# Designed miniproteins, single chains, continued (3): the designs that were tried, part 27

Each design is a single chain, and the fold is of that chain. pLDDT is the mean over its residues in the fold that is shown.

## One batch from the design tools (miniprotein)

Design m8965
Fold by ESMFold2-Fast:
Structure m8965 (fold): chain A 64 residues (1-64)
Amino acid sequence: MSQQELESMIAGKELREFREKNGLSQREVAEKIGVSQSTVSRAERGETLSRETLEKIKEYLKEA
């Protein structure tokens, strides 16, 4: 497993936990991050994300 794969899995898990804790839908959190709902769904399934998408998710979670 590469570092990008590990970071993607961690970010996806943290995103799902944040979303559930705040009662947000995948669409709502996608709009807040500036990505598609499909991207959020893939992230929460632990799929490998691009560096750009990963940084957007990490930045959002820092500010939230």
Scores: mean pLDDT 81

Design m8966
Fold by ESMFold2-Fast:
Structure m8966 (fold): chain A 101 residues (1-101)
Amino acid sequence: AEEAERSARGAAEAARAAAEAARAGAAPREATLAATGAAIAAAGAAFMASRAGEEAEEEAREAAEEAAEAARAAAEGDLERAAELAEEAAREAERAAELAA
């Protein structure tokens, strides 16, 4: 439970950082790398959450999917959409942390 909660909180922080980079008008490459990092963190959180419960795992998986979509949007130069998707990934990762606690 504690490891799953920490992993999900880390994923939420990574997703918030990706959203901030996109909102600040970071270069598409930098925004893509930040969102990719958030997706990897959320995927790791989902793996850890699989030992905590189905609901926490599902929220972490959704965070990983949203962060991956944010990375795709950033790669296409759509920083506004990348920020929105990364913000959604952060909310899902925060829910995963609450459910894992």
Scores: mean pLDDT 85

Design m8967
Fold by ESMFold2-Fast:
Structure m8967 (fold): chain A 58 residues (1-58)
Amino acid sequence: SEALERARELIEDDLGRPVAEDTSKEELIARLEEMLRKAADDAERSAELQRLIEEIKA
């Protein structure tokens, strides 16, 4: 899934370290939601994070 690959990429960039291949969808969503809270002042980043969360949950 492109959404899962993009999510891992963004999370890895935020953490500064690799995300394990066996990381669950629930953990990825939780990380993206944390990043979304931190990006409240960045409309473009917030929109991308919200879209990824919706795609992964679908």
Scores: mean pLDDT 80

Design m8968
Fold by ESMFold2-Fast:
Order: C-alpha cells, then structure tokens, then sequence
Structure m8968 (fold): chain A 75 residues (1-75)
C-alpha cells in the first residue's frame, strides 16, 4: 500500500539522506530537509493529483529538484 511504501522510505530516510548529500554535494542538513519535504510533497501530490495545466506546473516545479526527486523515487 501507499502508506507502507512511505513508511519504508521514512525508515530508510537517514541512509538516503547520507547518500544524497554525498552524491549531490549538498550539506547533510539541507539534504535532509529537502528529502523530507519531497517525501511529504509527494504524498500530497499523489493524493490530490493536479489535473490539466496544473499538473504541468507541478511537474515543472518538481523538475527543478530532479536529482532529489529521482533519489526519493528509488526509495
């Protein structure tokens, strides 16, 4: 289920944050904050799912954080 998937991602979040920080060069504190925000944002977007042009705007905003989004999706 979606809840179980997010629970597993949250459980592995410390490892993912460390890897993200090392791979992107971001400070670990910033990587943690962004990873947590992306996880929460993903929940909200998935739950509400923008339609039409709103979906395109959301996708463009997510593309700015593309490296972080890709790491979060692999969790």
Amino acid sequence: SMEAEFEERERRLPESIARLSERTGLPEELARELAERLLEGAKEVLKALPKGKAKEVEEEKLEELKPLVEEMKKL
Scores: mean pLDDT 60

Design m8969
Fold by ESMFold2-Fast:
Structure m8969 (fold): chain A 66 residues (1-66)
Amino acid sequence: ELSDRIQDTILRILETYKVGEVATASEIAERLGVSRSTVSTALREMEKRNLVKREGRKIKVLTAAP
């Protein structure tokens, strides 16, 4: 189950990055002002839900915020 913090982080990633944009977990953590571990957990859940795709060391956003 996802904590409220992880859910908020997922939403903020989807609002911050447009469909087709790519970023590393470190870049996302810096931009959002959250820990890299929080971003890594959020990205893993987003990948599981097919909201993002891994492209090498980067994550590509597949879906806009609802």
Scores: mean pLDDT 80

Design m8970
Fold by ESMFold2-Fast:
Structure m8970 (fold): chain A 61 residues (1-61)
Amino acid sequence: SDKIPSPIGFAFENVIPSEELVQAVINGDWAEVEKLGYKILVNGKESTEIKAGDLVTLVKK
């Protein structure tokens, strides 16, 4: 069975996450996260390609 990739963890840098941001993260909607004005770092590099076991950090643009 194909499993949906799940990140190993999430971090928010110096911001209070909105309800919309939290919902987008829960749904894995990374395009919506970017539209809400956040930069996505995957294992310390800017990317929207998230794989199982990755560490995801969200930084306000």
Scores: mean pLDDT 68

Design m8971
Fold by ESMFold2-Fast:
Parts: structure tokens; C-alpha cells; sequence
Structure m8971 (fold): chain A 63 residues (1-63)
């Protein structure tokens, strides 16, 4: 379901937040978590959230 997918993305984001030491990355993760929790659950929102999650993971590799 879309709700199950949202929860999976939120769990991944929260794990990255726990593991991150970069204040800018932590701020981005906190903002994304809040937006995803407050946004309507649509396939488009979940696709965008997954893309942003992947981009944040790439930023973490370079810092």
C-alpha cells in the first residue's frame, strides 16, 4: 500500500538522521521527514521522496 511505502521511506530517513553528523544534512532530513508526514499520500509524492532520499545518501558519501 502507499501508506506502507511512506512508512518505509520515513524509517530510512529517520535512520539517516540518526547516523548523520553533518548539521546541513540533518536539517534537510528533518525538513523532508516533516513534509512527508504532512503531505498527501500519492505515488508522485512517494516517488519524489525516494529521489530526495537517494540524493541525500549521495551527499552523505561526498562529505
Amino acid sequence: SLEEERQKILEELRKLLEESTDPEIKEMLERLIKQLEESPITPEVLELARLLLDLIKELMKKR
Scores: mean pLDDT 83

Design m8972
Fold by ESMFold2-Fast:
Structure m8972 (fold): chain A 69 residues (1-69)
Amino acid sequence: MLPTNVEDAIKAALASKDPEAAAKYLTDPDPRVRLAAAKAIGEAGRRYLEPMLDDPDPEVRALAAEILA
């Protein structure tokens, strides 16, 4: 289950070893959690990051663009 605290959610996303497990955090309402999930997924799960190019948060969009470039 997703942690109730944003800091705990960020830590959980970064600790994810499996891109599929990290991908569930990409729909979190907090952009910092989505950013952490994108970092955890990285190049290996790049297909999960394509929708993040349209994310309302500019930092999430920038990170997705860097990984997908």
Scores: mean pLDDT 73

Design m8974
Fold by ESMFold2-Fast:
Structure m8974 (fold): chain A 75 residues (1-75)
Amino acid sequence: MEEERERRLEELERRIREVSRLLDERLEELSPEERAELAEELRELAEEARELGLDELADALLGAADRLLELAAAA
């Protein structure tokens, strides 16, 4: 059980790092569709974080997703 939790945490961290890198490096280059897709991924990551008991991280990821959806809608 602990090894499974550690692997899920490592995978979550890798996915968050990749999304954060894309946002940091390419936010201005992202199409509205790409921003909406990243927002959906952030919501999925938030759900995973919540399942792992990382409520503060889940809240932060949901906030980031909401901001991306606003940017996508504003186009």
Scores: mean pLDDT 78

Design m8975
Fold by ESMFold2-Fast:
Structure m8975 (fold): chain A 64 residues (1-64)
Amino acid sequence: MLPSLDEVSVSLIVATVAAGIASGLPKEEIREAAEEMLERARKLGASEEAIEEARRAVEELLEE
């Protein structure tokens, strides 16, 4: 059915970070973009659980 705001937010943030890594963007620029997306998702009503899930996935991708 229709994805939840939480599901869409996590997927979009992770996909954006992965694309940034593949494009060779600096890690600091990717982190900044991810933080802006996380705050935007929070303001749009994404749960704190989804925000923490996305943040952990971003940090894992940037450290792997």
Scores: mean pLDDT 80

Design m8976
Fold by ESMFold2-Fast:
Structure m8976 (fold): chain A 60 residues (1-60)
Amino acid sequence: MVKVVIKSKDVRKLIAAALRIIGDFPDAEVEIKGDELIVTAPKDPEIIEYLEKLKKEFGE
């Protein structure tokens, strides 16, 4: 398993990212803590690439 953290001051962006991740990767686990979205997913290169792309789009 791999953990990726997406940070945003806008909780609506974190919710949108979480819904998109769950929709595309149902086996992923998402948790919102304050200004952070914590994603736990299988250590799959395709999933990691997708999460890093979302981190750039929705994060700092």
Scores: mean pLDDT 78

Design m8977
Fold by ESMFold2-Fast:
Structure m8977 (fold): chain A 98 residues (1-98)
Amino acid sequence: PTVTLTLRVKDAPAEASVVLETDVGTSLASAFLTGPATLTVSAEATKGSTATGHAAARSLDEGADAGEGRATIDTASGAVTTEVTPGLIESITLTVEE
């Protein structure tokens, strides 16, 4: 199955990065975000494995917030756990597609 990590950031401009780790490999993306702010990365995983996503975002406005997020998905059940620091990150989401 394909696992997709989606990061949504509350405010732009921001610098954002995501890393998605599966049993098959690692995918990463980074961007400067200047509007309604979504960054996505996808990777293949073996069914029944777990995949873990990491996200970081930093505002480019002086004195503004930063944020970190982590999510883990069980590719057999689709169960997701997420941890996001209060601040710049609105959400981190993992999805699995067969």
Scores: mean pLDDT 78

Design m8978
Fold by ESMFold2-Fast:
Formats: structure tokens, sequence, C-alpha cells
Structure m8978 (fold): chain A 67 residues (1-67)
């Protein structure tokens, strides 16, 4: 569980740093599929969506990260 989620998060984070926001979103979503309570993945998904101009969707994920 957590190891797979962390591996997806690490890959998404690398893609995010490379400016590959659409690909980063896919891997952050995979991390959340593996662990829906992974607050860091909710937060980073929100950041990637904000970079893509999807501000409303990003705000919903930031709320999940704050739970």
Amino acid sequence: MSKEAQEYLAKGSRLYKEGKYEEAVKYFKKALEADPNFKEAWFLLGLALKELGKDKEAEEYFKKARE
C-alpha cells in the first residue's frame, strides 16, 4: 500500500519539477488510488492542477490535503 503510493508520489514529484504537470497529475492520482488518505498526494495534485490553470479543481484537493 504505502510503498506503492510513495513510489507514485516520487515519480509525480520528479515530473512536477521537470514542468510536466499533466504527467505529474496522472502519477499523483495513481498515488491516491493506492492510498486515498495520502495528504501529501492531495496537496501536490492541487499544486499541479493550479499550474495547469485548473484553480477550482485545485482548491478541492487542497481542502482534502488539510483534513
Scores: mean pLDDT 83

Design m8979
Fold by ESMFold2-Fast:
Structure m8979 (fold): chain A 71 residues (1-71)
Amino acid sequence: SEKLKEALELAEKAIEAMPDEIERSLARMILGIGLSSNDLVGALEEMIKFARKAKNEEAVKLLEEALKLLK
């Protein structure tokens, strides 16, 4: 699925945009859980909440674009 691949690429770029290694690790964990449970939309929504709380504006932007592809 082209949209799924594109969404995953945006999610990875969002994680790379996070300056803190612990934040990146937590975001990867959320994404991994979503992929394992076939709930990528839920994972992206949780990652957006996490990135907003951490004030990672670029990550929020990339994750919102990923979520739009899956709506």
Scores: mean pLDDT 85

Design m8980
Fold by ESMFold2-Fast:
Structure m8980 (fold): chain A 72 residues (1-72)
Amino acid sequence: SLANTVRLLAEEARRLGAPEDAVKYLEQAASAVENGDFETAIEYLKKAAEAAKDIPGVRNAAETLRRLVEEE
């Protein structure tokens, strides 16, 4: 599921030493996706990408997931 993909990204971000805020934003985004609150999910994915800007793998994955939540 999309929510599981976001949760896996949160675990990967933690493993890569991303800032705690980035991991928390990804966890909040996953919960928002599970609840069908896509507007909140988009905002948290944007915040996660910014917080993880120095880790391209996490930043780019968060940006890609945001576009998928936006339907592309």
Scores: mean pLDDT 86

Design m8981
Fold by ESMFold2-Fast:
Structure m8981 (fold): chain A 61 residues (1-61)
Amino acid sequence: EAEYEARLAELEKLHKETIERIKNDPSLTPEQKEFYIRLVNHIYEQEKARLEAELAARQAA
């Protein structure tokens, strides 16, 4: 549980930091920023689902 909470918290932190980095990147166009934010959100949801599945498997055993 503690390991899961730490991994989830780090994932959420990295997700927020990455989005802020993209929003504040002066080298990216608005269209590129939207594209990268969508990509980052997609990756975040996949990784979060994987962590939730790992936790569920451990608790069900």
Scores: mean pLDDT 80

Design m8982
Fold by ESMFold2-Fast:
Structure m8982 (fold): chain A 89 residues (1-89)
Amino acid sequence: MAKEAAELALEAAKEAMKSGNKEAIILATGGALRAIGAIFNSELGFTREAALDALSAGEVAKRAGEIGGNKKAIELGEKAIELARKALE
């Protein structure tokens, strides 16, 4: 679940980067870097840390999608948040 959440957060960030909005692109770039860190943490067995980073990345990517008006980025970000929260239970 943590790795899957992180991968969805990265996809959400990539979608948000397609925006013509500079603020959305900058925020989405930060989200993508966080998601990449979450993927690495999951590969190293740091499952809780990966889930926390994936949650943060998903929230940032969703916000970037909202600023940029990208519905797909918002939906992917919400899915990443849902899976990250489930991984933390």
Scores: mean pLDDT 87

Design m8983
Fold by ESMFold2-Fast:
Structure m8983 (fold): chain A 64 residues (1-64)
Amino acid sequence: MLKRQEELRKEIEKNVEKVREEIERMREEAKASPPEERLRLEIDIGMLMLAAAMGVEYKEPKAL
């Protein structure tokens, strides 16, 4: 009981860890990419970071 805040904090930390790994991968891709593609990746990284900070899941609107 009453570990809702602790559970939520743990979930946020877990999500941040997942996002951190994803961001790291995207940064590596950006280093190897031409300037146009790098700009695109940096925008995606920013969106991913914002989603994590807000405690929501970044959902990429790609074809299902």
Scores: mean pLDDT 67

Design m8984
Fold by ESMFold2-Fast:
Structure m8984 (fold): chain A 58 residues (1-58)
Amino acid sequence: MKLSEEEAKKAAESVRKALEKAGVSEEGIQRAVDAVLSGDETAGKRAAVEAMAADGSA
């Protein structure tokens, strides 16, 4: 789904905090944040899940 610029920024902040708490690497966090900031909520969620699967316990 498409997000507004403000919504994308808030979602990116939430994703960053969640991934930091989960112990995801900065590289994984940046990838997820970039996807969210692109305005594509689906891509952002997918990137966050992939980052958690790589660095966290599934």
Scores: mean pLDDT 71

Design m8985
Fold by ESMFold2-Fast:
Structure m8985 (fold): chain A 59 residues (1-59)
Amino acid sequence: MERARLTLDVALRRLDGQVTPEQLEKIREAATKVLEELAKQGKSDGEIAREVLRTIREL
């Protein structure tokens, strides 16, 4: 889980200043929900990180 959360934090920092604050918050919420859902399903840290990045790219 730590790797996936670090991946999310890094991705959000890279988006800071590239999107509006409102859009950044929306992306953070969506990616966090994906992270928590996959963690609940027992997915590996690497799989969770990959899906978090995919979610961010699709938004």
Scores: mean pLDDT 79

Design m8986
Fold by ESMFold2-Fast:
Structure m8986 (fold): chain A 62 residues (1-62)
Amino acid sequence: DEAKKQVEEELEKLKEALEKGDKKAIQESLKKLGDLVQKDPSLKEYIFKQVKEIVEEYHKKQ
């Protein structure tokens, strides 16, 4: 659950960065999510799916 909480926090930061169009913040959030995958590889599929869904949903809304 601690790892899941960190993933959710970084996914929220990614959403905010996308809304602001802050390319640096987007890259930083993606890097941190990648670091979480390296720490716990079992999260890779979940994180990849969530990032893809967030990016696709944001693109479709705008």
Scores: mean pLDDT 78

Design m8987
Fold by ESMFold2-Fast:
Structure m8987 (fold): chain A 70 residues (1-70)
Amino acid sequence: HMSREELDREVKLALAEMYLALGDIAEQRGDYETAIEWYEKALKLYQEAGAPEEFIEEVKSRIEELKRKR
């Protein structure tokens, strides 16, 4: 049903979501440096997977906010 390109994109989106969740956990623990690392990894995968620009900008804004808190 899906092409190899579509499967690769889906895998990247799944990994990005996992990294986003790890970032959320770190942020909740007040570990802003670790949260930034996970969010940046998620952002790169979302960009490579062609996620909506609106979503990409939202993740970027979250990273910038955490950089101000550390």
Scores: mean pLDDT 82

Design m8988
Fold by ESMFold2-Fast:
Structure m8988 (fold): chain A 68 residues (1-68)
Amino acid sequence: SKEEARKLILRAIALRLRAIGLRFDAELLKKEGTKEAIEKAKELEKEAERLEEEARRLFEKADELLAK
């Protein structure tokens, strides 16, 4: 149970770090100010949101396992 929870937590952390990187890249693209860069930034932001939601679900599952 603890080992399974640890693996889920590490996976969730990895997804959050990737999302942070995507949001940083999106911010740089927005500062570039071209239409193409702004559109790409929106795509990266949507991907970051998906990763953040997946990470949240993994943390919730890990919490459930640790409560046992």
Scores: mean pLDDT 88

Design m8989
Fold by ESMFold2-Fast:
Structure m8989 (fold): chain A 58 residues (1-58)
Amino acid sequence: MFELLEKPKKITVAGNYDEIKKVVDEASKLGVEVEGYSNTLTDEEIAELEKKGFKRIL
């Protein structure tokens, strides 16, 4: 009767600051942790995203 939807406990993202920020904001509403590649981000952008719950991988 009901379909099960896949819900990851965390998601991995890659992209520019605006793309990652949008994903972090949406994931916060869904209770999903966000981690991602930060090689395209500045230290200031990383610090700002980490305050919102983002976790860097590389």
Scores: mean pLDDT 71

Design m8990
Fold by ESMFold2-Fast:
Structure m8990 (fold): chain A 89 residues (1-89)
Amino acid sequence: YKISLPDLSVLSREQRLEMAKLSAMQGNIDSAIKLLEEILENDTSLSPEVKELLKKALEHLRKGDIQAALEYIDKAIELVRKEEKEKAE
């Protein structure tokens, strides 16, 4: 299909993480890894805790431990969601 990915610059941090989670859930592990790597490289405002969770998720995705990786992604999403709501003007 001719389905284009949305522009990451338009998406919130939470939405970008949700896209990575969806890719992992669908078995598109390479796509999930690339999305998480882009978030880590592009978003320098990530808290150290979120960065650590995403690094753990990447390690588990590379090892094929998809369930563990999804748990770390979920924790990162929850933490980001809380931080974004607190910073909303």
Scores: mean pLDDT 74

Design m8991
Fold by ESMFold2-Fast:
Structure m8991 (fold): chain A 80 residues (1-80)
Amino acid sequence: MEAERLLEEGRRKLKEGKLEEALELYKRALELARERGDRILEARALEALGEVYRAQGKLEEALEYEIEAGMLLLEVGLGL
């Protein structure tokens, strides 16, 4: 699926230190997850965005994404 592929490509870019490219791919994955109503995929994309912002030193933005991901995981009953 396209959103899962975007997460995979973003993770590759993050490993390469291409933070802006990873950010764009993860934002696209987030949009697709929201369009599909896929709460688990949405939470995964939000966690991935938090990782990129943390790597960029944007700790406030990272925390916002981490909180949103955590709230979604609680909502879907994952409890982590």
Scores: mean pLDDT 83

Design m8992
Fold by ESMFold2-Fast:
Structure m8992 (fold): chain A 74 residues (1-74)
Amino acid sequence: SMEELLEEFRERVEEVVREMVEKGASEEQIVKAAVDVVEETIAENPDLSDEEIAQLRRIAADVVRRAIEEMRRR
């Protein structure tokens, strides 16, 4: 289901971003890693609508924004 896809996608992005932050990656590297997960998910799911793709991008952007804000507060 779409709900399961979005949950798995969020977990994947959060895992990748968390690993990158732990390794001391730059903000640019974190953004690129999240974009790569979005592109991989789109490639794996060719039947996704434009609205669903926009939803994936919003989730990735939210995860990245929260991680960068946390890094800047440290």
Scores: mean pLDDT 86

Design m8993
Fold by ESMFold2-Fast:
Structure m8993 (fold): chain A 101 residues (1-101)
Amino acid sequence: MAIGLGYYYYQKGDLENAKKAFENAVKATGSATAYTFLGEVYLKMGKYEEAIKYYRKAIEVDPENPLAYRVLGEAYEKLGKTDEAQKYFDKAKEIEEKRRS
């Protein structure tokens, strides 16, 4: 529920209200999901370094979240850091394979 309003604004392209809603979700929950969505808003705004910062916070909260590693890899690709991007894509795959075992 707390994340739903932010995602609604994000899908509508209202990035300023999406940012505010996810900032409130981070303050209320501190969840990896809230940090990941806040990073996605920054990524869509073209603020790749800020996106990386929040994706790293998501990983600190939940190191077993493969989505956070995938979007962190995407942000590093946007910065042209292909070696770092591949490292995080490999980590996401490792976690996904472990969950299927």
Scores: mean pLDDT 81

Design m8994
Fold by ESMFold2-Fast:
Structure m8994 (fold): chain A 80 residues (1-80)
Amino acid sequence: GPSLLEILEEARKRVKEAKTEEELRQVFGDLSVALQRAGAPPEILAVHDETVRRLLEAQSVEEMKAVLLEGLDRMIELAK
């Protein structure tokens, strides 16, 4: 299967291309499943959990994208 870095970079690309809340929710759902299947380390899962909490407080597609991209950038740095 894909590496953690490949999973995170694909999710980042999908977040950037997404135009709706439904598309962002789908990207996030797919990412959660992929991280669990790949056995992501605790430090990456901790950033993922923090990103989930922040995502629940987002009030617009723009805010959701900002939250997801910030979380993904942090997870990508940990996966390098």
Scores: mean pLDDT 86

Design m8995
Fold by ESMFold2-Fast:
Structure m8995 (fold): chain A 75 residues (1-75)
Amino acid sequence: MNREEAEALREHAERLAARIAQADPELAERFLAGARELAEAIEAGDWEKAAALDRELLPVWREGLEALAAAGLLP
């Protein structure tokens, strides 16, 4: 399960990062880096680290959605 969960997260994050990059490429890079680190923690089964990284990623994800909204690029 951990590998499948990590893979699904990476795939989802790459799709979202590609959209965010249309509005803010630097923010997209930050989001993708954080999502990859979270996926690695999930794949390793380090749930304490995964929970901490998820909390750190949440504000970056919100910034990404705000950037998309400001640019008129929301899906």
Scores: mean pLDDT 80

Design m8996
Fold by ESMFold2-Fast:
Structure m8996 (fold): chain A 100 residues (1-100)
Amino acid sequence: MPASEEEVRAAREAAAELLLEAARAVEAGDRERAYRLAGLEAPFVLLAAAVEAYLAGDEETARELQELARRALEIADRLEAGAPAEEVARELRELAREVE
């Protein structure tokens, strides 16, 4: 496998941990921290890895990482729109499991 696969794996593990931290922040009532982790930090990590995968010629992995980043942003946007904290935390944990 190309060197980008190790970088993609590290990015997925980091993003999963950020999403789990976001879920805990939601449950603790820290909506600002949750939005930053799920809406900015996790998407940034995934999109950076997607760019590296794309440049390495792995368009399938790049598209998968872009879709995972988009889903994290959608969950964060729903939190800001007033979605129930328990549902948002559940969705963040589900996404973290898919990102691993």
Scores: mean pLDDT 86

Design m8997
Fold by ESMFold2-Fast:
Structure m8997 (fold): chain A 83 residues (1-83)
Amino acid sequence: MKEKIEEALKRLKEAAKKGDLEGALKAFEELLRYAREAGLDELTLEIYEGLALIAVGVGKVTGDEEFALEQLVKIAEKLAKEV
């Protein structure tokens, strides 16, 4: 399980480095799925999902997708440490 989480986090960071917001979001969705499979509680999962959606939403509304990607990486790194 940790190996799958590490691989998903790596894909998210690679997508972020390329400026691929959609790819980063898909990798984050994989991270949430693996964290759920690893036994992370639903409230914590909902909080991390909400934070990621807020970061992406801010980027889309403001046009600052670089900020959205930076925040998504930080959120994903914190989520990966929960499992």
Scores: mean pLDDT 84

Design m8998
Fold by ESMFold2-Fast:
Structure m8998 (fold): chain A 58 residues (1-58)
Amino acid sequence: SRAEIRRRLSALSERQRRQLLRMLGLDPETASLEEAVDELLKKGEEHALRAIDVAEQL
């Protein structure tokens, strides 16, 4: 769900969050949480969860 993605994204460290945002083509200095959620969901929920899983391993 969108809420699950938002929750997991919010649990990332600052380093993990910045790196994930860069991978999404977003500016880590200016991108909002909602922009990151929207970008992640463009390719579907399973893809979004896989991307977060990768970021959690950084």
Scores: mean pLDDT 82

Design m8999
Fold by ESMFold2-Fast:
Structure m8999 (fold): chain A 59 residues (1-59)
Amino acid sequence: GADELLDEAERLLTRLYLQGKISAEEATALSKEIEDLLRAGRLEEARARLQELKAMLQE
């Protein structure tokens, strides 16, 4: 559900931050964006953002 997507987003953002791929400010902004999408019921857009984060992590 939405909580599982938010947990996955937080894990991906933490990894990206620790790898130096995003700043702390960017991590906070992306976390809020995904949370807002989930609260709005925009699940497909939230999933698309998670796929982008996964792609960044695997680069």
Scores: mean pLDDT 83

Design m9000
Fold by ESMFold2-Fast:
Structure m9000 (fold): chain A 109 residues (1-109)
Amino acid sequence: MVQLTQSPKETTVKEGETVTISSTASQDVNGQMAWLQQKPGEPPKLLIKNASQRAKGVSERFQGSGSGKNYTLTITEAVKEDTATYYNVALSSSPMSFGEGTKLTVVDE
C-alpha cells in the first residue's frame, strides 16, 4: 500500500495569500494522484486528478503539479470559502491510499 505524507498538517493564511500543500508518496505513483476538498457536513469534492488536471467547475486558483513521488496543490488568492481539509489520494493503489489531510483556515486580512 502507498503511504502519503502531507505537509503542512495545519495552516492558517489571510485572504489573498497563496497556499502550498505538498505530498510525498512512499513509492512512484506515475502521476495517478488526486486532490480532494472536504468541508464539514459536505461530501468530498474532487479538485485535481492525474496530478495536474482540474475537475470541471473547479476554480483556476487551484493548481496541481508534480510527478514520481512528489506532488503539490497550490491555492492562489485564498478566500474564506477555501477553509477545509485537503486530502491527497493515490489512485494507483488498491485500495486507494489517502494522505492524513491538511487543515486550512483562511482568515480576514
Scores: mean pLDDT 85

Design m9002
Fold by ESMFold2-Fast:
Structure m9002 (fold): chain A 64 residues (1-64)
Amino acid sequence: GAAEREALEAEAERLGREAVRALSRGDYQTAADHLRRVAEVLERLGRHERAARTREQADSLLAK
């Protein structure tokens, strides 16, 4: 329902902010972990393309 969607959107925003804070500290592992969790929430919201791009972003942080 609407309440579940609002809760998922709030969770994605919270995790996104935590990823940005981790990146500002140079903590790429924590940032990638938060972005992967954002992607999971986006999948549950039906935002499949955005979820895929978010996963690619997380993977790129740990690639080199």
Scores: mean pLDDT 86

